Designed miniproteins, single chains, continued (3). Designs and how they scored, part 41

Each design is a single chain, and the fold is of that chain. pLDDT is the mean over its residues in the fold that is shown.

## One batch from the design tools (miniprotein)

Design m9399
Fold by ESMFold2-Fast:
Structure m9399 (fold): chain A 70 residues (1-70)
Amino acid sequence: DDIEKALKNSTPEVKEFIKLVLEVLKELGARITGIKLYDKDTISIDAELPSMTPEEFRKKVREKIEEKLK
């Protein structure tokens, strides 16, 4: 429940978006190792990536988020 605690002070819109991002990361095989909230709109997520480059992974994350927002 570290995720829920980190998101507790975020706006509902930001909270929903972060949950969506975390869902996409898990669907793509990333293992979340840490979450840190710096500002209301700034979050750092530490994750172990699947066997692919960080650049390719970021592209797939963006594509999946866009699909879920359709």
Scores: mean pLDDT 71

Design m9400
Fold by ESMFold2-Fast:
Formats: structure tokens, sequence, C-alpha cells
Structure m9400 (fold): chain A 110 residues (1-110)
């Protein structure tokens, strides 16, 4: 699965999302685009979003993590925290979320 495929699925879920879920995703985008945020703060926000009960919020977190890992390779304790947060998503009800999590775990274990 590619980043464009993840983004396509995210747009499909957003079109069917509640106004509250749409706002949660918008707030997540706004928070993660704050240039004053430290790397630990970004990682915490992403981990919290990966644990959301909303599939659209979890998929948005996967898209952000995919993009983040292109700019900032994770090492040490942050890599371990992200891997732990991704493990439950391997059994996600949405097959695109499950495959996205699998690919991120494979990338982090290289």
Amino acid sequence: MSLPELIRRLNELLAKATPEEQKEVEDLFKKLNDPSLTIPERIKIIIEALKSDSPVVRLAAIVFLEDFLRAFPLIGKYKEEILKALQPLLNDEDPVIAEGAKRLIERLNK
C-alpha cells in the first residue's frame, strides 16, 4: 500500500464521517502542522490518535506517521512506543488501516 492509497481511503472515510470526527481530523492536522511542536510532542499526539475509537482518526494518524517517518527516522524509545501503538492496528476492522500499520511496523524494524 502506498501513501496515495492511504490518502484515498482517508478521503472516503472523511466523506462518511460525523461532523465531530471531521473536526477531530482537522484539529489533528492543525496540531501536527504547528512548527513549535517538539518531536516528543508530535509522537504523543500521533500515538493518542492511533488509539482513537474512530477509524477515520486512526487512518489520519497512520498517514501523518508515514509522512513523519520520511522526514524524521525514529530511533530508541520513540520507535518502541510507536511499534507498541501500531500492534493493535494489525487486527483493525478496516483492511487499509491494518495494511498501513503492517507497512509502518516493517519500515520501523529495518
Scores: mean pLDDT 80

Design m9401
Fold by ESMFold2-Fast:
Structure m9401 (fold): chain A 84 residues (1-84)
Amino acid sequence: MRSEEERRRLDLEVTDSMALMILSVGKLMAQNLEKQGLTDKAAQVLALSEKMAQALLNAARDPSKREEYEKLIKEYKAEIDKIT
């Protein structure tokens, strides 16, 4: 029981860390695009990174919709890759 609770806590902590990492990378990419004068693309990358992080957090909260959120994360990543 305690080991299962600890595992669930670690899984949520890892998910939160991954979401923060996505936001940090997105912010770095946006800053790089702004330095190139690509302000519109920078804004799009930042917005997509925020949506991707939210989808990851939502997937952790609702396992029944995990496949839907994983699909959204993949779509947001593809849009970021298309911009950058």
Scores: mean pLDDT 77

Design m9402
Fold by ESMFold2-Fast:
Structure m9402 (fold): chain A 63 residues (1-63)
Amino acid sequence: MKEELEKRIKELRERVRKADLPAHTYTAISILLTSAELEIDRERYDEAEENIKRAEELLKRAE
């Protein structure tokens, strides 16, 4: 579970880096992914997954 969540965050950060996103969308996704990383470190995997899903939704809408 932890490794899968970390992989998803890494993939999303790579997609965000390559995408031509509005600054506010880039910032929002970055905050969500950073929060997800912190929740993983705290073993709060459900909260981490929620933040990852929110980031995925914002990225999908912006792409």
Scores: mean pLDDT 82

Design m9403
Fold by ESMFold2-Fast:
Structure m9403 (fold): chain A 73 residues (1-73)
Amino acid sequence: SALERLAANAELLEELEEKYPEKVAELNEEALKRGEEVLAEKLAAGASPAEALEAALTAAADVLLEGAKELAK
């Protein structure tokens, strides 16, 4: 699940937040915007709230983890 993927990378995310707090804040904002976009799209397409939320969390987690990988040097 998206939450499991985030939990598996929690240490990396915490380290990046300490080293690059402003960049992590920007990345969190991008992840939130993508999640909200997917949530709205899925609900408009007739998905259940649970299905829409799962898709939104997955999309947000993908943005966050891809961005975290780019920040990791």
Scores: mean pLDDT 83

Design m9404
Fold by ESMFold2-Fast:
Structure m9404 (fold): chain A 119 residues (1-119)
Amino acid sequence: AAEEGEEGGRRAAEYGRRSGSELAGRAAETAGGGAASAARRGDARGAAAGGIGASGGEAGAEIARRQGASENAVEAARLAAEGAREGALKAAKSTGEKASEAGAEGARRAAEGARRGAE
């Protein structure tokens, strides 16, 4: 579960590298979806994967910055992913369902942050 989350994060970073701003959001959504799926399986490692999925959004944001997205847009996406990661880590110790929700929310917020600043 956690190992699967790490692979998902690596794939998300690779997709983000291709176009930065556009694919960084998609990569974050993919990572969040994987974390949510793992958490739904109802194991402690699934909850941990929720935190890893949220962190994937931060990596995507950084790649977007390097490829020409404004630093304000990238910073907004990074902050959104960071908040989701902390929420997922807190939920991982409580319930897997909450970790799943936090991961999915973080991915959506990261994607919106990246798009909002992309002018």
Scores: mean pLDDT 50

Design m9405
Fold by ESMFold2-Fast:
Structure m9405 (fold): chain A 90 residues (1-90)
Amino acid sequence: DVEKIKKTAEDGLKKAREAFQKSPEEGARAMATLLGELYSLYKKSKNKEEAQKILDDAVSEATRLAEEIRKVNPEAGEALLRVADFVKKK
């Protein structure tokens, strides 16, 4: 359901930002995990159009966070960008 994917995105984005404040690596891992969860929910969604919008917004935020992470930990930032790019293709 669209409500489940939206809530997962909202809760996950908050957790990823909190993880980033602890460490860039934890932030990257939390965001990559969120993108995987959202992609799984997108695949199962009956409303692909709305699910795609939520997924696209999460990919956009992941890309912004990855750019900040790259300034401190290039490897973690690049890893997150690869996950975001994979999800963006769908």
Scores: mean pLDDT 83

Design m9406
Fold by ESMFold2-Fast:
Structure m9406 (fold): chain A 107 residues (1-107)
Amino acid sequence: MSINFQWGIFYLLQGKYEQALKYFRKAIEEEKGTEDYPEALALYAIALYNLHLRGLPLPSKEEIKQIIEELKKHDLEAVAKRLRDKYGLNITAEEIKEAIDKLESLL
């Protein structure tokens, strides 16, 4: 697990979604081609969804589209299971799908 992914989770659990995004962005770059890559994409999407719910500024539509399109290539049930089993994060596949659907509606 990358240190950037750990910092992202730390800030996510504190509700510091803008800081979480910065660390998950770094984790996505580092974890490309590893088993933690879809997990980093999912937590990035969750952080984006929470920024949107708070009415806070989002990254570019192009960045959001790229993250969502890449995340949709993965089995979200398996991603959610790994987040629970490996990191103790109680995130469901339905919550990830809700974040994807809402973010796509903004594009």
Scores: mean pLDDT 85

Design m9407
Fold by ESMFold2-Fast:
Structure m9407 (fold): chain A 83 residues (1-83)
Amino acid sequence: DEERLRERIERSREFAREIGRELQPIADAVDAYVEAIRLARELERQGKLELARRIREAAAEMLRQKAPAEEIRRRVEEILAEA
């Protein structure tokens, strides 16, 4: 029965989308953290060790506090502007 198979597939996709939606803010925050760590590594290669340390510490603290991705990115930009 093609109708029953289609319904079963759609239910599985719907559940996956629902879980994905609930996890998306966490994934976005982790992505922002990874971006901050990559930036810190680039700054370390440039000899800007203190600036890199500040970015690493701020990003890690904000991720620990469950800050949203946009707040993590904004804080990194603020630290860069202070340099």
Scores: mean pLDDT 83

Design m9408
Fold by ESMFold2-Fast:
Formats: C-alpha cells, structure tokens, sequence
Structure m9408 (fold): chain A 87 residues (1-87)
C-alpha cells in the first residue's frame, strides 16, 4: 500500500509539472502492481488518499458510506481538473 501511495503521489506531481514521460513510467509501474481485483481496490484507495491529502490508514478505517463519499469527492475533483487540462 505505501508503495502504491508513493507512486500515485509521484504520478500526480509529474502530471502537474507536465512531465508526461515520467507520468507514463509511473503509470506503468502502477499497472505492474495491479493484477487482481484486490490490487485495483488498493490502487483506488491510494488514489483517493493522495487526491484528498489523507492517510491510507484513515481511509481504511472509514465506514462504507464515508468511503463512498470520498470516492465521489475525488470524481468531482478529477472532473474539474480534466476540464482545466483540456484548455
């Protein structure tokens, strides 16, 4: 989990800096770690933690309703950032 969180944070930083070569390399590393449905859930959790600036441990302690709210908040942030990226 910690390695996934680190890679997701590095990916977001590379994208913010428009370093697409580094972003692709990090995305490939994340893809290597994402082989099972459980790995996909861990990646989603790491992504939510990185975007919201909370710890993975805090997200894992959230009840299902709180976690679902966090997912929706991340989707909203991604929608807003995607619009900014398209300009």
Amino acid sequence: MEERLRLVKELLEALLNKDYEKAKEIADELAKLTKTPEDEELLETAYIAAVLGVSVEELLRMDPEERERARREVEEILREKREEFAK
Scores: mean pLDDT 70

Design m9409
Fold by ESMFold2-Fast:
Structure m9409 (fold): chain A 80 residues (1-80)
Amino acid sequence: SPEERLLEELNRIITEMTKKIKELVEKGAPKEEIDKVKIEGYERLIALYERYLPQLDPETQARVQAEIAELRAEIEKLKK
């Protein structure tokens, strides 16, 4: 289903982001470099959600739109 595909792709992006952030933290990378990776990851998650949004049922669409709004807010916090 579109919901199952969305979940699979979300898990891939989140796993990649988590691994990259962990590697940067272990390396002692500056906050700005870590924040850049977080922003790029959140933008990837938003793009994925927007791609699947028309294929989801209305109740799931509402939840996904809320998630997109939260991710956009997190990006703005990281940008200052």
Scores: mean pLDDT 88

Design m9410
Fold by ESMFold2-Fast:
Structure m9410 (fold): chain A 76 residues (1-76)
Amino acid sequence: SMEELQRRRQEAAERGRKLDEVYKKLIEMIEKNMPKDEIKEFLRKSFAELGIELTDEQIDHIINIAKKIVEERKKK
């Protein structure tokens, strides 16, 4: 139904906003040199709230990408 499509679109927008908040906080945690264990726990919890179970390998990959973003920002 059209109502179902509108609900799915709203849910997708909400998930997008939540992911943006997660990545923003992740970047801040890395910039502050927070312990890796705290960053990993934050990612597991945040993605679990979105219904996504991350493997340790996926978490490490996300952290590595975020670290590269932080390093690039420091060069500007």
Scores: mean pLDDT 80

Design m9411
Fold by ESMFold2-Fast:
Structure m9411 (fold): chain A 65 residues (1-65)
Amino acid sequence: AVKEDVERRKRYGEEGRAPPELTPVEREINELLRRGYELTQAGTDEETLKEIEERLLRYEKEIKE
């Protein structure tokens, strides 16, 4: 999630190293995960969350193709 990414970058800074670079696909996956998390906090129904999960799985399959 975005919160975990921010904490990882902070930790990298404390250790004096740069955070890893994200590929465009990884950025898209992170954005979908962030959106899913925000919707969960807002009390969104399970159907919407499942659709986001299905989109993530499709992205993983499309990466190869």
Scores: mean pLDDT 62

Design m9412
Fold by ESMFold2-Fast:
Structure m9412 (fold): chain A 82 residues (1-82)
Amino acid sequence: MEELKEYIKKEAKKLNLNLSEEDIEELAKKTEGLSKEEIGTILYFLSLLLKEKPKEEALKITLELIEKSKELNSILPVLEYK
């Protein structure tokens, strides 16, 4: 968990995302079991949503896509927004 939170924090900083500790913890919890590459793609998608939507809505959509990606054993739902 802690290593995953640090990874998400680092990647979010690279993407210039203004995420709180609570946001990072929720993302870490939901992305548990995903690869670092999948997490990077998800954070990039979140960065695109944050340009068009309020933070709370963007996070909700992103968390829903993470759950869907886990069900499919694939990041395909996130990639559809590319």
Scores: mean pLDDT 74

Design m9413
Fold by ESMFold2-Fast:
Structure m9413 (fold): chain A 62 residues (1-62)
Amino acid sequence: SARGRALLARVRADPAFAAILREELGGTLEVTEAFVAALQARFGLSREQAEEVARALVEATA
């Protein structure tokens, strides 16, 4: 989706945004089912897109 692509691009370009978003969603240093579900619920992403964003958030904040 366009929303998923825009979010992924911003997460990769903006580490400060990535850190804030991860904290708001209760994210950890790993991709969890709860973290993926939170991304799907907040942004209306598919499971595959939410998993991609979750991985990018973990990578940006590792």
Scores: mean pLDDT 78

Design m9414
Fold by ESMFold2-Fast:
Structure m9414 (fold): chain A 80 residues (1-80)
Amino acid sequence: LTPEVRAELVAGAREGIQGARDLIEKAKKSKNKKDQIRYLTLAEFVASVAIAAASMAGDQETRDEALRVLKEARELGKKI
């Protein structure tokens, strides 16, 4: 990977982490089960893409952050 591509992957991963966190918060604020499932499923997907991007870039810190967000979304999903 070029340094430019690596930087883009890290930036995309960080954006994905924030997007997944925002989706988790929408799930927590939702009053119906269908919206909770939808937002948590999207959060898991976005976090998984962020893990892949961070791993490809070699950014372990960002990868570990994305893994924590994925775990939070999964644990919340088990409670629905």
Scores: mean pLDDT 89

Design m9415
Fold by ESMFold2-Fast:
Structure m9415 (fold): chain A 92 residues (1-92)
Amino acid sequence: APALTVALSRTEAPAGGTVTVTVTASAPAKVAVHAALPGEDPRVVAEADVDGTVEVEVTLPAEAGDVVIWAEALDGDEPVAGSEGRILRVLA
């Protein structure tokens, strides 16, 4: 499985704004980018084919809170590797 890293263009942003997520993979991979709101189930917010590095734009929730963003590499529909989570503070 490829090693994945995630970097955010910012650590704080207004509610309903956007953040650029930079995903780096050690080998070519299909990647789903996940976001988790406090108390909610994770959801897929972007998908990309990654060969080295890709930037994806993610729209932030309309509600304030700490959002955890991470990437998972897929083999078909099955997650085979994950990045560390990055915390983005969504401001009211």
Scores: mean pLDDT 82

Design m9416
Fold by ESMFold2-Fast:
Structure m9416 (fold): chain A 69 residues (1-69)
Amino acid sequence: LSEAQKEAVLEAVRRSLETGNGAIAAQGLVEAGLSDEVRARLGRILKEAMETGDAEGALARIREILDSV
């Protein structure tokens, strides 16, 4: 992934957490061209963050995953 694609994914996740609307992150992940496996992993992290309110922890974990692809 390019840095611009990683930033776009992180921004979509941040907006989903701020608005409570997971569809924003889901669209951003598809637009970034991530594999189904990566999207599933990020989706689980996002769901947990929306349940707990830990946006910073979720964004850090997602960044680590994006850096591995």
Scores: mean pLDDT 79

Design m9417
Fold by ESMFold2-Fast:
Parts: C-alpha cells; sequence; structure tokens
Structure m9417 (fold): chain A 77 residues (1-77)
C-alpha cells in the first residue's frame, strides 16, 4: 500500500505541474485550448485524490485536494 500511495502522490505531482504549465500559457496567451488542457489535468488529479482516499491515505488525499483547489482558483479567475 505504501508504494501504491507514493506512486499516486508522484503522479498527482506530475499532473499538477502540467496543469500549472497549461494554466500559465493560458494566462499569457488568452487561449481557451490551454485552459481546457489545464482542466483535463485537474480532472486526473481528482481521480487520484479519490483513489488515495479509498486507500486510506487521508493526509496525501488532503494535500492533493488542496493543490486542486489552488489550481481551480487560478483557473476560475
Amino acid sequence: KAAEVEALRQLAKRYAESAEMYLQWSEETGSDSFRRRAREYLQEMKRIQAELEKLGATEESAAVAERIADLEARLNQ
């Protein structure tokens, strides 16, 4: 379980980095296509957060949820 939780945590981190990159490009260019890509990565992060919750990884799940909320706040500005 610990290895599985760590793998999901790392995957969520990579998806967050991708979401940030696309969000930054959307902010710089005004492009809706980059905003759509950022939302796609946020949806993947939400799936990982739910999986972490099911595994009982409450702390890791909460950390991913906070990261999602932060990125969503930027996306909805």
Scores: mean pLDDT 85

Design m9418
Fold by ESMFold2-Fast:
Structure m9418 (fold): chain A 100 residues (1-100)
Amino acid sequence: SMDDVLKEIQQAKDLIITLLRQRGVSEEVIQQVQQMFDQFEQMILDGAPIRDILKYVRQQIEAIAKKLLEEEGFPQDAVDEIKLTIEMSVLQVITKLRQA
């Protein structure tokens, strides 16, 4: 159901934000991640094509990864792990959306 999809988005958002804060990611990047999840939810509610949703999310994840690596001094391995964790959370939501 759509209610289950929205719950999955909120759980993913909360989990990722908690993880980023624990790892010392800046509030600026955390706000960017929050905005990404909010826009992701809005695109789903608007019935945007899955291709467009995935394109948007991939562009945002790459921008976040670049900022962590270039501006916040995170090592590549840590950035890759954060990137993968966000990607997996988004794909879990998309899988649930396809089953709804």
Scores: mean pLDDT 89

Design m9419
Fold by ESMFold2-Fast:
Structure m9419 (fold): chain A 68 residues (1-68)
Amino acid sequence: MSIDEQLNAILAEAVRMLREGVPLEEVLAAAERRLTEVSRQFGLSEAETARLKAGFRALIRSLAASIA
């Protein structure tokens, strides 16, 4: 599976959890764990991993606001 496919799967799961009423902080924590796994699998640097997590956090928060 490519990195893009794994990132899309993490985002799809986050959207599903938000729609099911899972608390935002729990959804963010789950996504962060998955992103850490992806970063390790693909050999991303600490800086690249931090940037990826920040971007995903912003995106998930934006989606939560749109659902609420």
Scores: mean pLDDT 83

Design m9420
Fold by ESMFold2-Fast:
Structure m9420 (fold): chain A 91 residues (1-91)
Amino acid sequence: ISEEVKAHIPEAIASGADALVFRDGRYVAVGRILSRLQTLPGQEVDVLMPDGRIYRARVKDIIIYLPEDSLLPRVIHVVELLEDVAPVPAA
């Protein structure tokens, strides 16, 4: 996994998200995959993002992570947005 992906795993865990959302190889936000059955690399999925909107994305990778203080492994999906994300104004 890339350093970019590793840097954002704690954010996903803290928020209870199951996806790290990327666009053009850059991190955008954490998300939740609405279809979670057998989500494999290369598949297209719908992702609920923090703005409350649903975006179409493609699964790039799947990470299984076990936090030290957790009894359950976490499955985190690395996804690339397929729908246009509006330019996020900084303010």
Scores: mean pLDDT 71

Design m9421
Fold by ESMFold2-Fast:
Structure m9421 (fold): chain A 86 residues (1-86)
Amino acid sequence: MEKETEEYKKTIEEGSEKMIKELEAQAKKSTPEVAKKYNQAIEVLKKTKEEALKAKTVEELKKILQEGTGKAQSLAGQALELEKQQ
């Protein structure tokens, strides 16, 4: 169980880091209005990563990810919709 939680945390750390880097690159190329939404998504992902790394069980970790990634995806989706209008 500890090994499964640690492997899952490593996957989350790597995935979150990559996604944050991609969103930061998009924010730098975007207008201030679009960049604001990308930066909000980045902050949600950073907080979700921090909370996930503190999780003691796979169930707790999955719940944190589902809530955090869902919110981040919503914000990134809003940024993409604004980007399409430019």
Scores: mean pLDDT 79

Design m9422
Fold by ESMFold2-Fast:
Structure m9422 (fold): chain A 98 residues (1-98)
Amino acid sequence: MKKKEEMEKEALKAFDELIDRAVAEGRITPEQAEDLRKSPRRLLIGAAELLRKLGVSPEEDNRIAEEAFARGLSSEEIAFLAYYKAKYGITLDEALKL
């Protein structure tokens, strides 16, 4: 499997699990869940949830995003880099070689 496709699959799975849990807990309605699933930010939300599952703090996630943004990367590339840094413990420079 291509590494980007693996990240997207895991992030979308984490997003779906997060949304399903929120509906089950009564925090959001089924209609709100469907609106969130149509959001262009769903991949980024899923990546953030995946990072939390891997033990990455919100502060560390923000630092990864800031570094990637400073290098002129897209939102999708930021999510990709955050995933690989957390999962494999690699640097931004190493992730860019993938």
Scores: mean pLDDT 70

Design m9423
Fold by ESMFold2-Fast:
Structure m9423 (fold): chain A 59 residues (1-59)
Amino acid sequence: SMAAQQAALQEELAAFEPVARAAAEGLGEVLNLDEELTERVYEMLLDVEREVLERKVAA
């Protein structure tokens, strides 16, 4: 069902959150980003992963 697919996508996205956090913090240190830009990178990574997961379900 679509509801089960949505739940599975949310679980995979939640599992990706710590990975996205570590990546955003690492990029923030390397690129010398402020806290606001580091948070923006984190949100962008989550948005991209969400779209990737949605595309996999649609394919």
Scores: mean pLDDT 82

Design m9424
Fold by ESMFold2-Fast:
Structure m9424 (fold): chain A 57 residues (1-57)
Amino acid sequence: MSLEEIAKENNAKGLSALSPDAPAKYKSTTSDWLLGSEEDVEFYKRIHPEDEFVPLE
């Protein structure tokens, strides 16, 4: 789907734009991906459903 390509670019840009002022809140269990918001987790899961993200406590 076109949405998958858009989500890939958005996630890649979001992660690359992650700053120290926006600390990661979620971490992948299978990769070193760090995401700062629940919205990013939902988008990433649509592309990579086999990846699981856990909240950083």
Scores: mean pLDDT 60

Design m9425
Fold by ESMFold2-Fast:
Structure m9425 (fold): chain A 73 residues (1-73)
Amino acid sequence: SAMAEALRAEVERLAREGLAAILAGDLDTAQSKVAELRALAREAERAGDPETAALARRVADSMEQAIAEAAKA
């Protein structure tokens, strides 16, 4: 659906912005992108789109792991 495509595009945008923030050492911005991905997952669940919700959670979890690793460096 058009809504599912839009939500998926938003996940991809947040993933790119979060990665850019991590590479720039801006972990506060990266954490903000994780929070936005978590909110998007909730929105996708309410919209009846479990596939996009699962994708958003996987991206958020991966980003949190990358932030934790960057913080140790």
Scores: mean pLDDT 88

Design m9426
Fold by ESMFold2-Fast:
Structure m9426 (fold): chain A 125 residues (1-125)
Amino acid sequence: SLDEQMDQIRYDVATGQLSPEQLVAIIEELLEKTRNASRENLPLYWRQTLTALALALPQLSPEQARALLERLYDLLLELKDRLSVEDYLQFLSGLQRLAEELGFSELAQRLRQEQQQVEQEALNS
């Protein structure tokens, strides 16, 4: 189950048993599960994937962290039509905060611009 997988990830991160490459592989597997999730389960899978990334971040190189955040943003763009506007904006905001905390200013700016565009479209509807 997703809950069992998340408990295992918390354990693996806490014990330091996994290499950075193994942590990247686990997050990439969660990204694929998120892409293939039903519309109803999509917000839960997204939140758990973002949580897993946040837990793994201290053990990842800056390049690995940036690549995963960029893949999460690409996935979020793919999922836009399958998410509510509220969930989409919340998820963009979450990624923006992580990008800012890691110093990925260009990625944070792209995320902020997408958020502002969607917010403007929602206000004009």
Scores: mean pLDDT 86

Design m9427
Fold by ESMFold2-Fast:
Structure m9427 (fold): chain A 82 residues (1-82)
Amino acid sequence: LTPDYSDPLNRAAAYMLDLVDQGMSREEAIKKAKELLEEMLKAFRGEVDPSTFLRMVSSTQHLNGKYSGEEVEEAKKEIEKL
C-alpha cells in the first residue's frame, strides 16, 4: 500500500528488476513485466476473475520498498519503450 506500488507500471518495473536480480535476461524480464502490466490493467477493467487478481497482488507484495524510486523510473522507461 505504498504510493509507489499502487501504480501498475511501478509494480511491473519493480518486478522486472527483481527478475534481473534473480538471473533472468533483461529482454525476458521486460517481457514478463509487460505480461504482469497487462494482467493488472485487465484487473482494473474488471476483465479477470477474483482469484487471478489476488494471485497477481500477492505474488508482487515482496517488491514493496525493494527498489529505489530512481531504479523504478529507469525500468519504467524500458518497459514503455519496448
Scores: mean pLDDT 73

Design m9428
Fold by ESMFold2-Fast:
Structure m9428 (fold): chain A 87 residues (1-87)
Amino acid sequence: MDPMTESKVQKVIEETVTTVLASEGTPIEKTLKLGRLLAEKLHQAKIQTGKIKAKKGDYGTLAKYLHRKEKSKAVDFVASLVLPKVK
């Protein structure tokens, strides 16, 4: 993956996490909203990814970071799942 594509993916993740943190809802609702918005924004940015399969525990970890308003940890965690799957 080239540095320019990685930078675009990181920006999309950061913007999506920021939007979700500003929204109302339970940690689980915010986690589901993040997944939907992230998929939409990556598609709009024309970024191709392989299948990103999150385990049940991954949703719990993300919900925890969103509940605690830990933006940096949430961004890093989502990036760890998405970046290896970018083509």
Scores: mean pLDDT 78

Design m9429
Fold by ESMFold2-Fast:
Order: structure tokens, then sequence, then C-alpha cells
Structure m9429 (fold): chain A 104 residues (1-104)
């Protein structure tokens, strides 16, 4: 249960450690949904990135491949998606940027 996992974070007194653990929980959820729901995989992975989780080169490439395959993005669009996610942009803001890129 996501709410129960998030509630456990209240036991951690350090705010930076709580943020890191929250990101870890979202990464674990992304992995759990990878085979059953690729869209949820991407959503949870994006949330983990927004919380400062560093992506390994392998994981970054995997997310790029998933964005290209599931959302029909080009490699350039998928890379822009990840850069904006790292900058803490919302899914709506990222979609707007991708539309602008396609219009140029």
Amino acid sequence: DLDERLASLRDIPDEAERRARRGEIFLELAKEYKDSDPELFLDFAMLAVSLGVELSPEMREKMIEHLMKTAGLSREEAELYLELALAGKSSREIRKALEELRQK
C-alpha cells in the first residue's frame, strides 16, 4: 500500500533522508509496474527523479527506450522529457515543451 509506505517516512526525523526514502519508494513502485503498466512505470519513475533520485546510465537509457516505445517519442523528445523531469517540471509542462519542440 502506497499510503502505508509513505506513512513509514514519518519515523525518519531528517527531512533530506525522508525525501530520499520517498524517491526510493517511487522507484520501487516503478519497477513493480514495469511489466504490468508501462505508463505507471514512467509516472512513478518521473516522481522518483523529481525527488532527486540519480539515474544510472542503464536506467536512464531504459526510460528513454520506454518513452520512445510507449509514447511514440523520438530520442530527442525522450531526452528532453527526462531533462525536464530532472528539473522538476510537471507532466503537463513536459507535454507542452514536447509539443513546442515538434512545432519548431
Scores: mean pLDDT 74

Design m9430
Fold by ESMFold2-Fast:
Structure m9430 (fold): chain A 88 residues (1-88)
Amino acid sequence: MPQKLLEIRGIPEDLEKTVQEALDNGVTGILIYTPNLEQAQQAAQIVRDTLSKQDSIQGFRVDILPSDEPGMYVVAVLFIDKNNNLRF
């Protein structure tokens, strides 16, 4: 499987549409870099709600991780295949 990781710096104004377009383009994971935990939590919720509406997704995982840059957080969206393996 070719890995297609989408990296987004900051939260797009229409994150739901951005996630949907990324899925249409066959991405295997999404990383959203946010300047604080509150924005990371908001982005994670939008992503979870968007992906929960997608019948074609076998499974997904959304983690909020501290970045190497102080105060920054990464929302890591990882798709899970039918064998419970992460699709990067």
Scores: mean pLDDT 74

Design m9431
Fold by ESMFold2-Fast:
Parts: sequence; structure tokens; C-alpha cells
Structure m9431 (fold): chain A 76 residues (1-76)
Amino acid sequence: MKLESAKIEEKVEGDIRTVTITAPNDDIGRGVAEVARGTIVATTKSRGGEVLSIEEKETEDSITYTVTYRIAPGEK
């Protein structure tokens, strides 16, 4: 796993977090993006948060996952 091969951006809107994971659309990039997406989902649930939506977008050169989740009460 190479997390540094993926670009991760976070947007904060109160208690809602939107994380965008962008990686190259190749075997390694797809694997990295999938693992990063899974890690964010698992971490969110382990912290008592709720995953609201997961969006997937593929282009010729990149794969992007957009994970929107609500943080646990009292988390920042």
C-alpha cells in the first residue's frame, strides 16, 4: 500500500466531512484508492461516525472516490 501515491483532500462543513481520494487509473493507483477508501470507511465507523455516501468516478487517467461522512458527537 502506498498512501503517498494518492491525493487526499478534505472538506469540512460542520459535522459533515467530505474526503476526496484521487489516484492514477492504473493497477497500483486503483489498488491504493480502494484501500484508502476502505480505510476511511472503517476509521469513520470505528470512531462512531456514519458514512453517508460514497461516490466513484473514473477517467482515463484517474480514479476518484468521494466519501461523505458525519463525525461522531464531540469529534473535530
Scores: mean pLDDT 76

Design m9432
Fold by ESMFold2-Fast:
Structure m9432 (fold): chain A 78 residues (1-78)
Amino acid sequence: MELRRRAEEALREARRYRAEYDRLKAANDPDGARFAGVALRMIGAGAEGWLVARRARERGDEEAARLGEEAVRVAGGK
């Protein structure tokens, strides 16, 4: 169940940072460092989701794979 917990966390972080990224972009925020920091955290959540999804599929954990794949989609803006 560790992969499922990691996938849920990656998806939660991807959703959080995606929402913040979109908010900062819409606000045309002049703080480029804050924008870059949020973007990097969003990318990191997507990367974790990708890694977890791959490992989950190798182990037959379909739910963890689905959640990790969703984290990748959210982080990628899909």
Scores: mean pLDDT 82

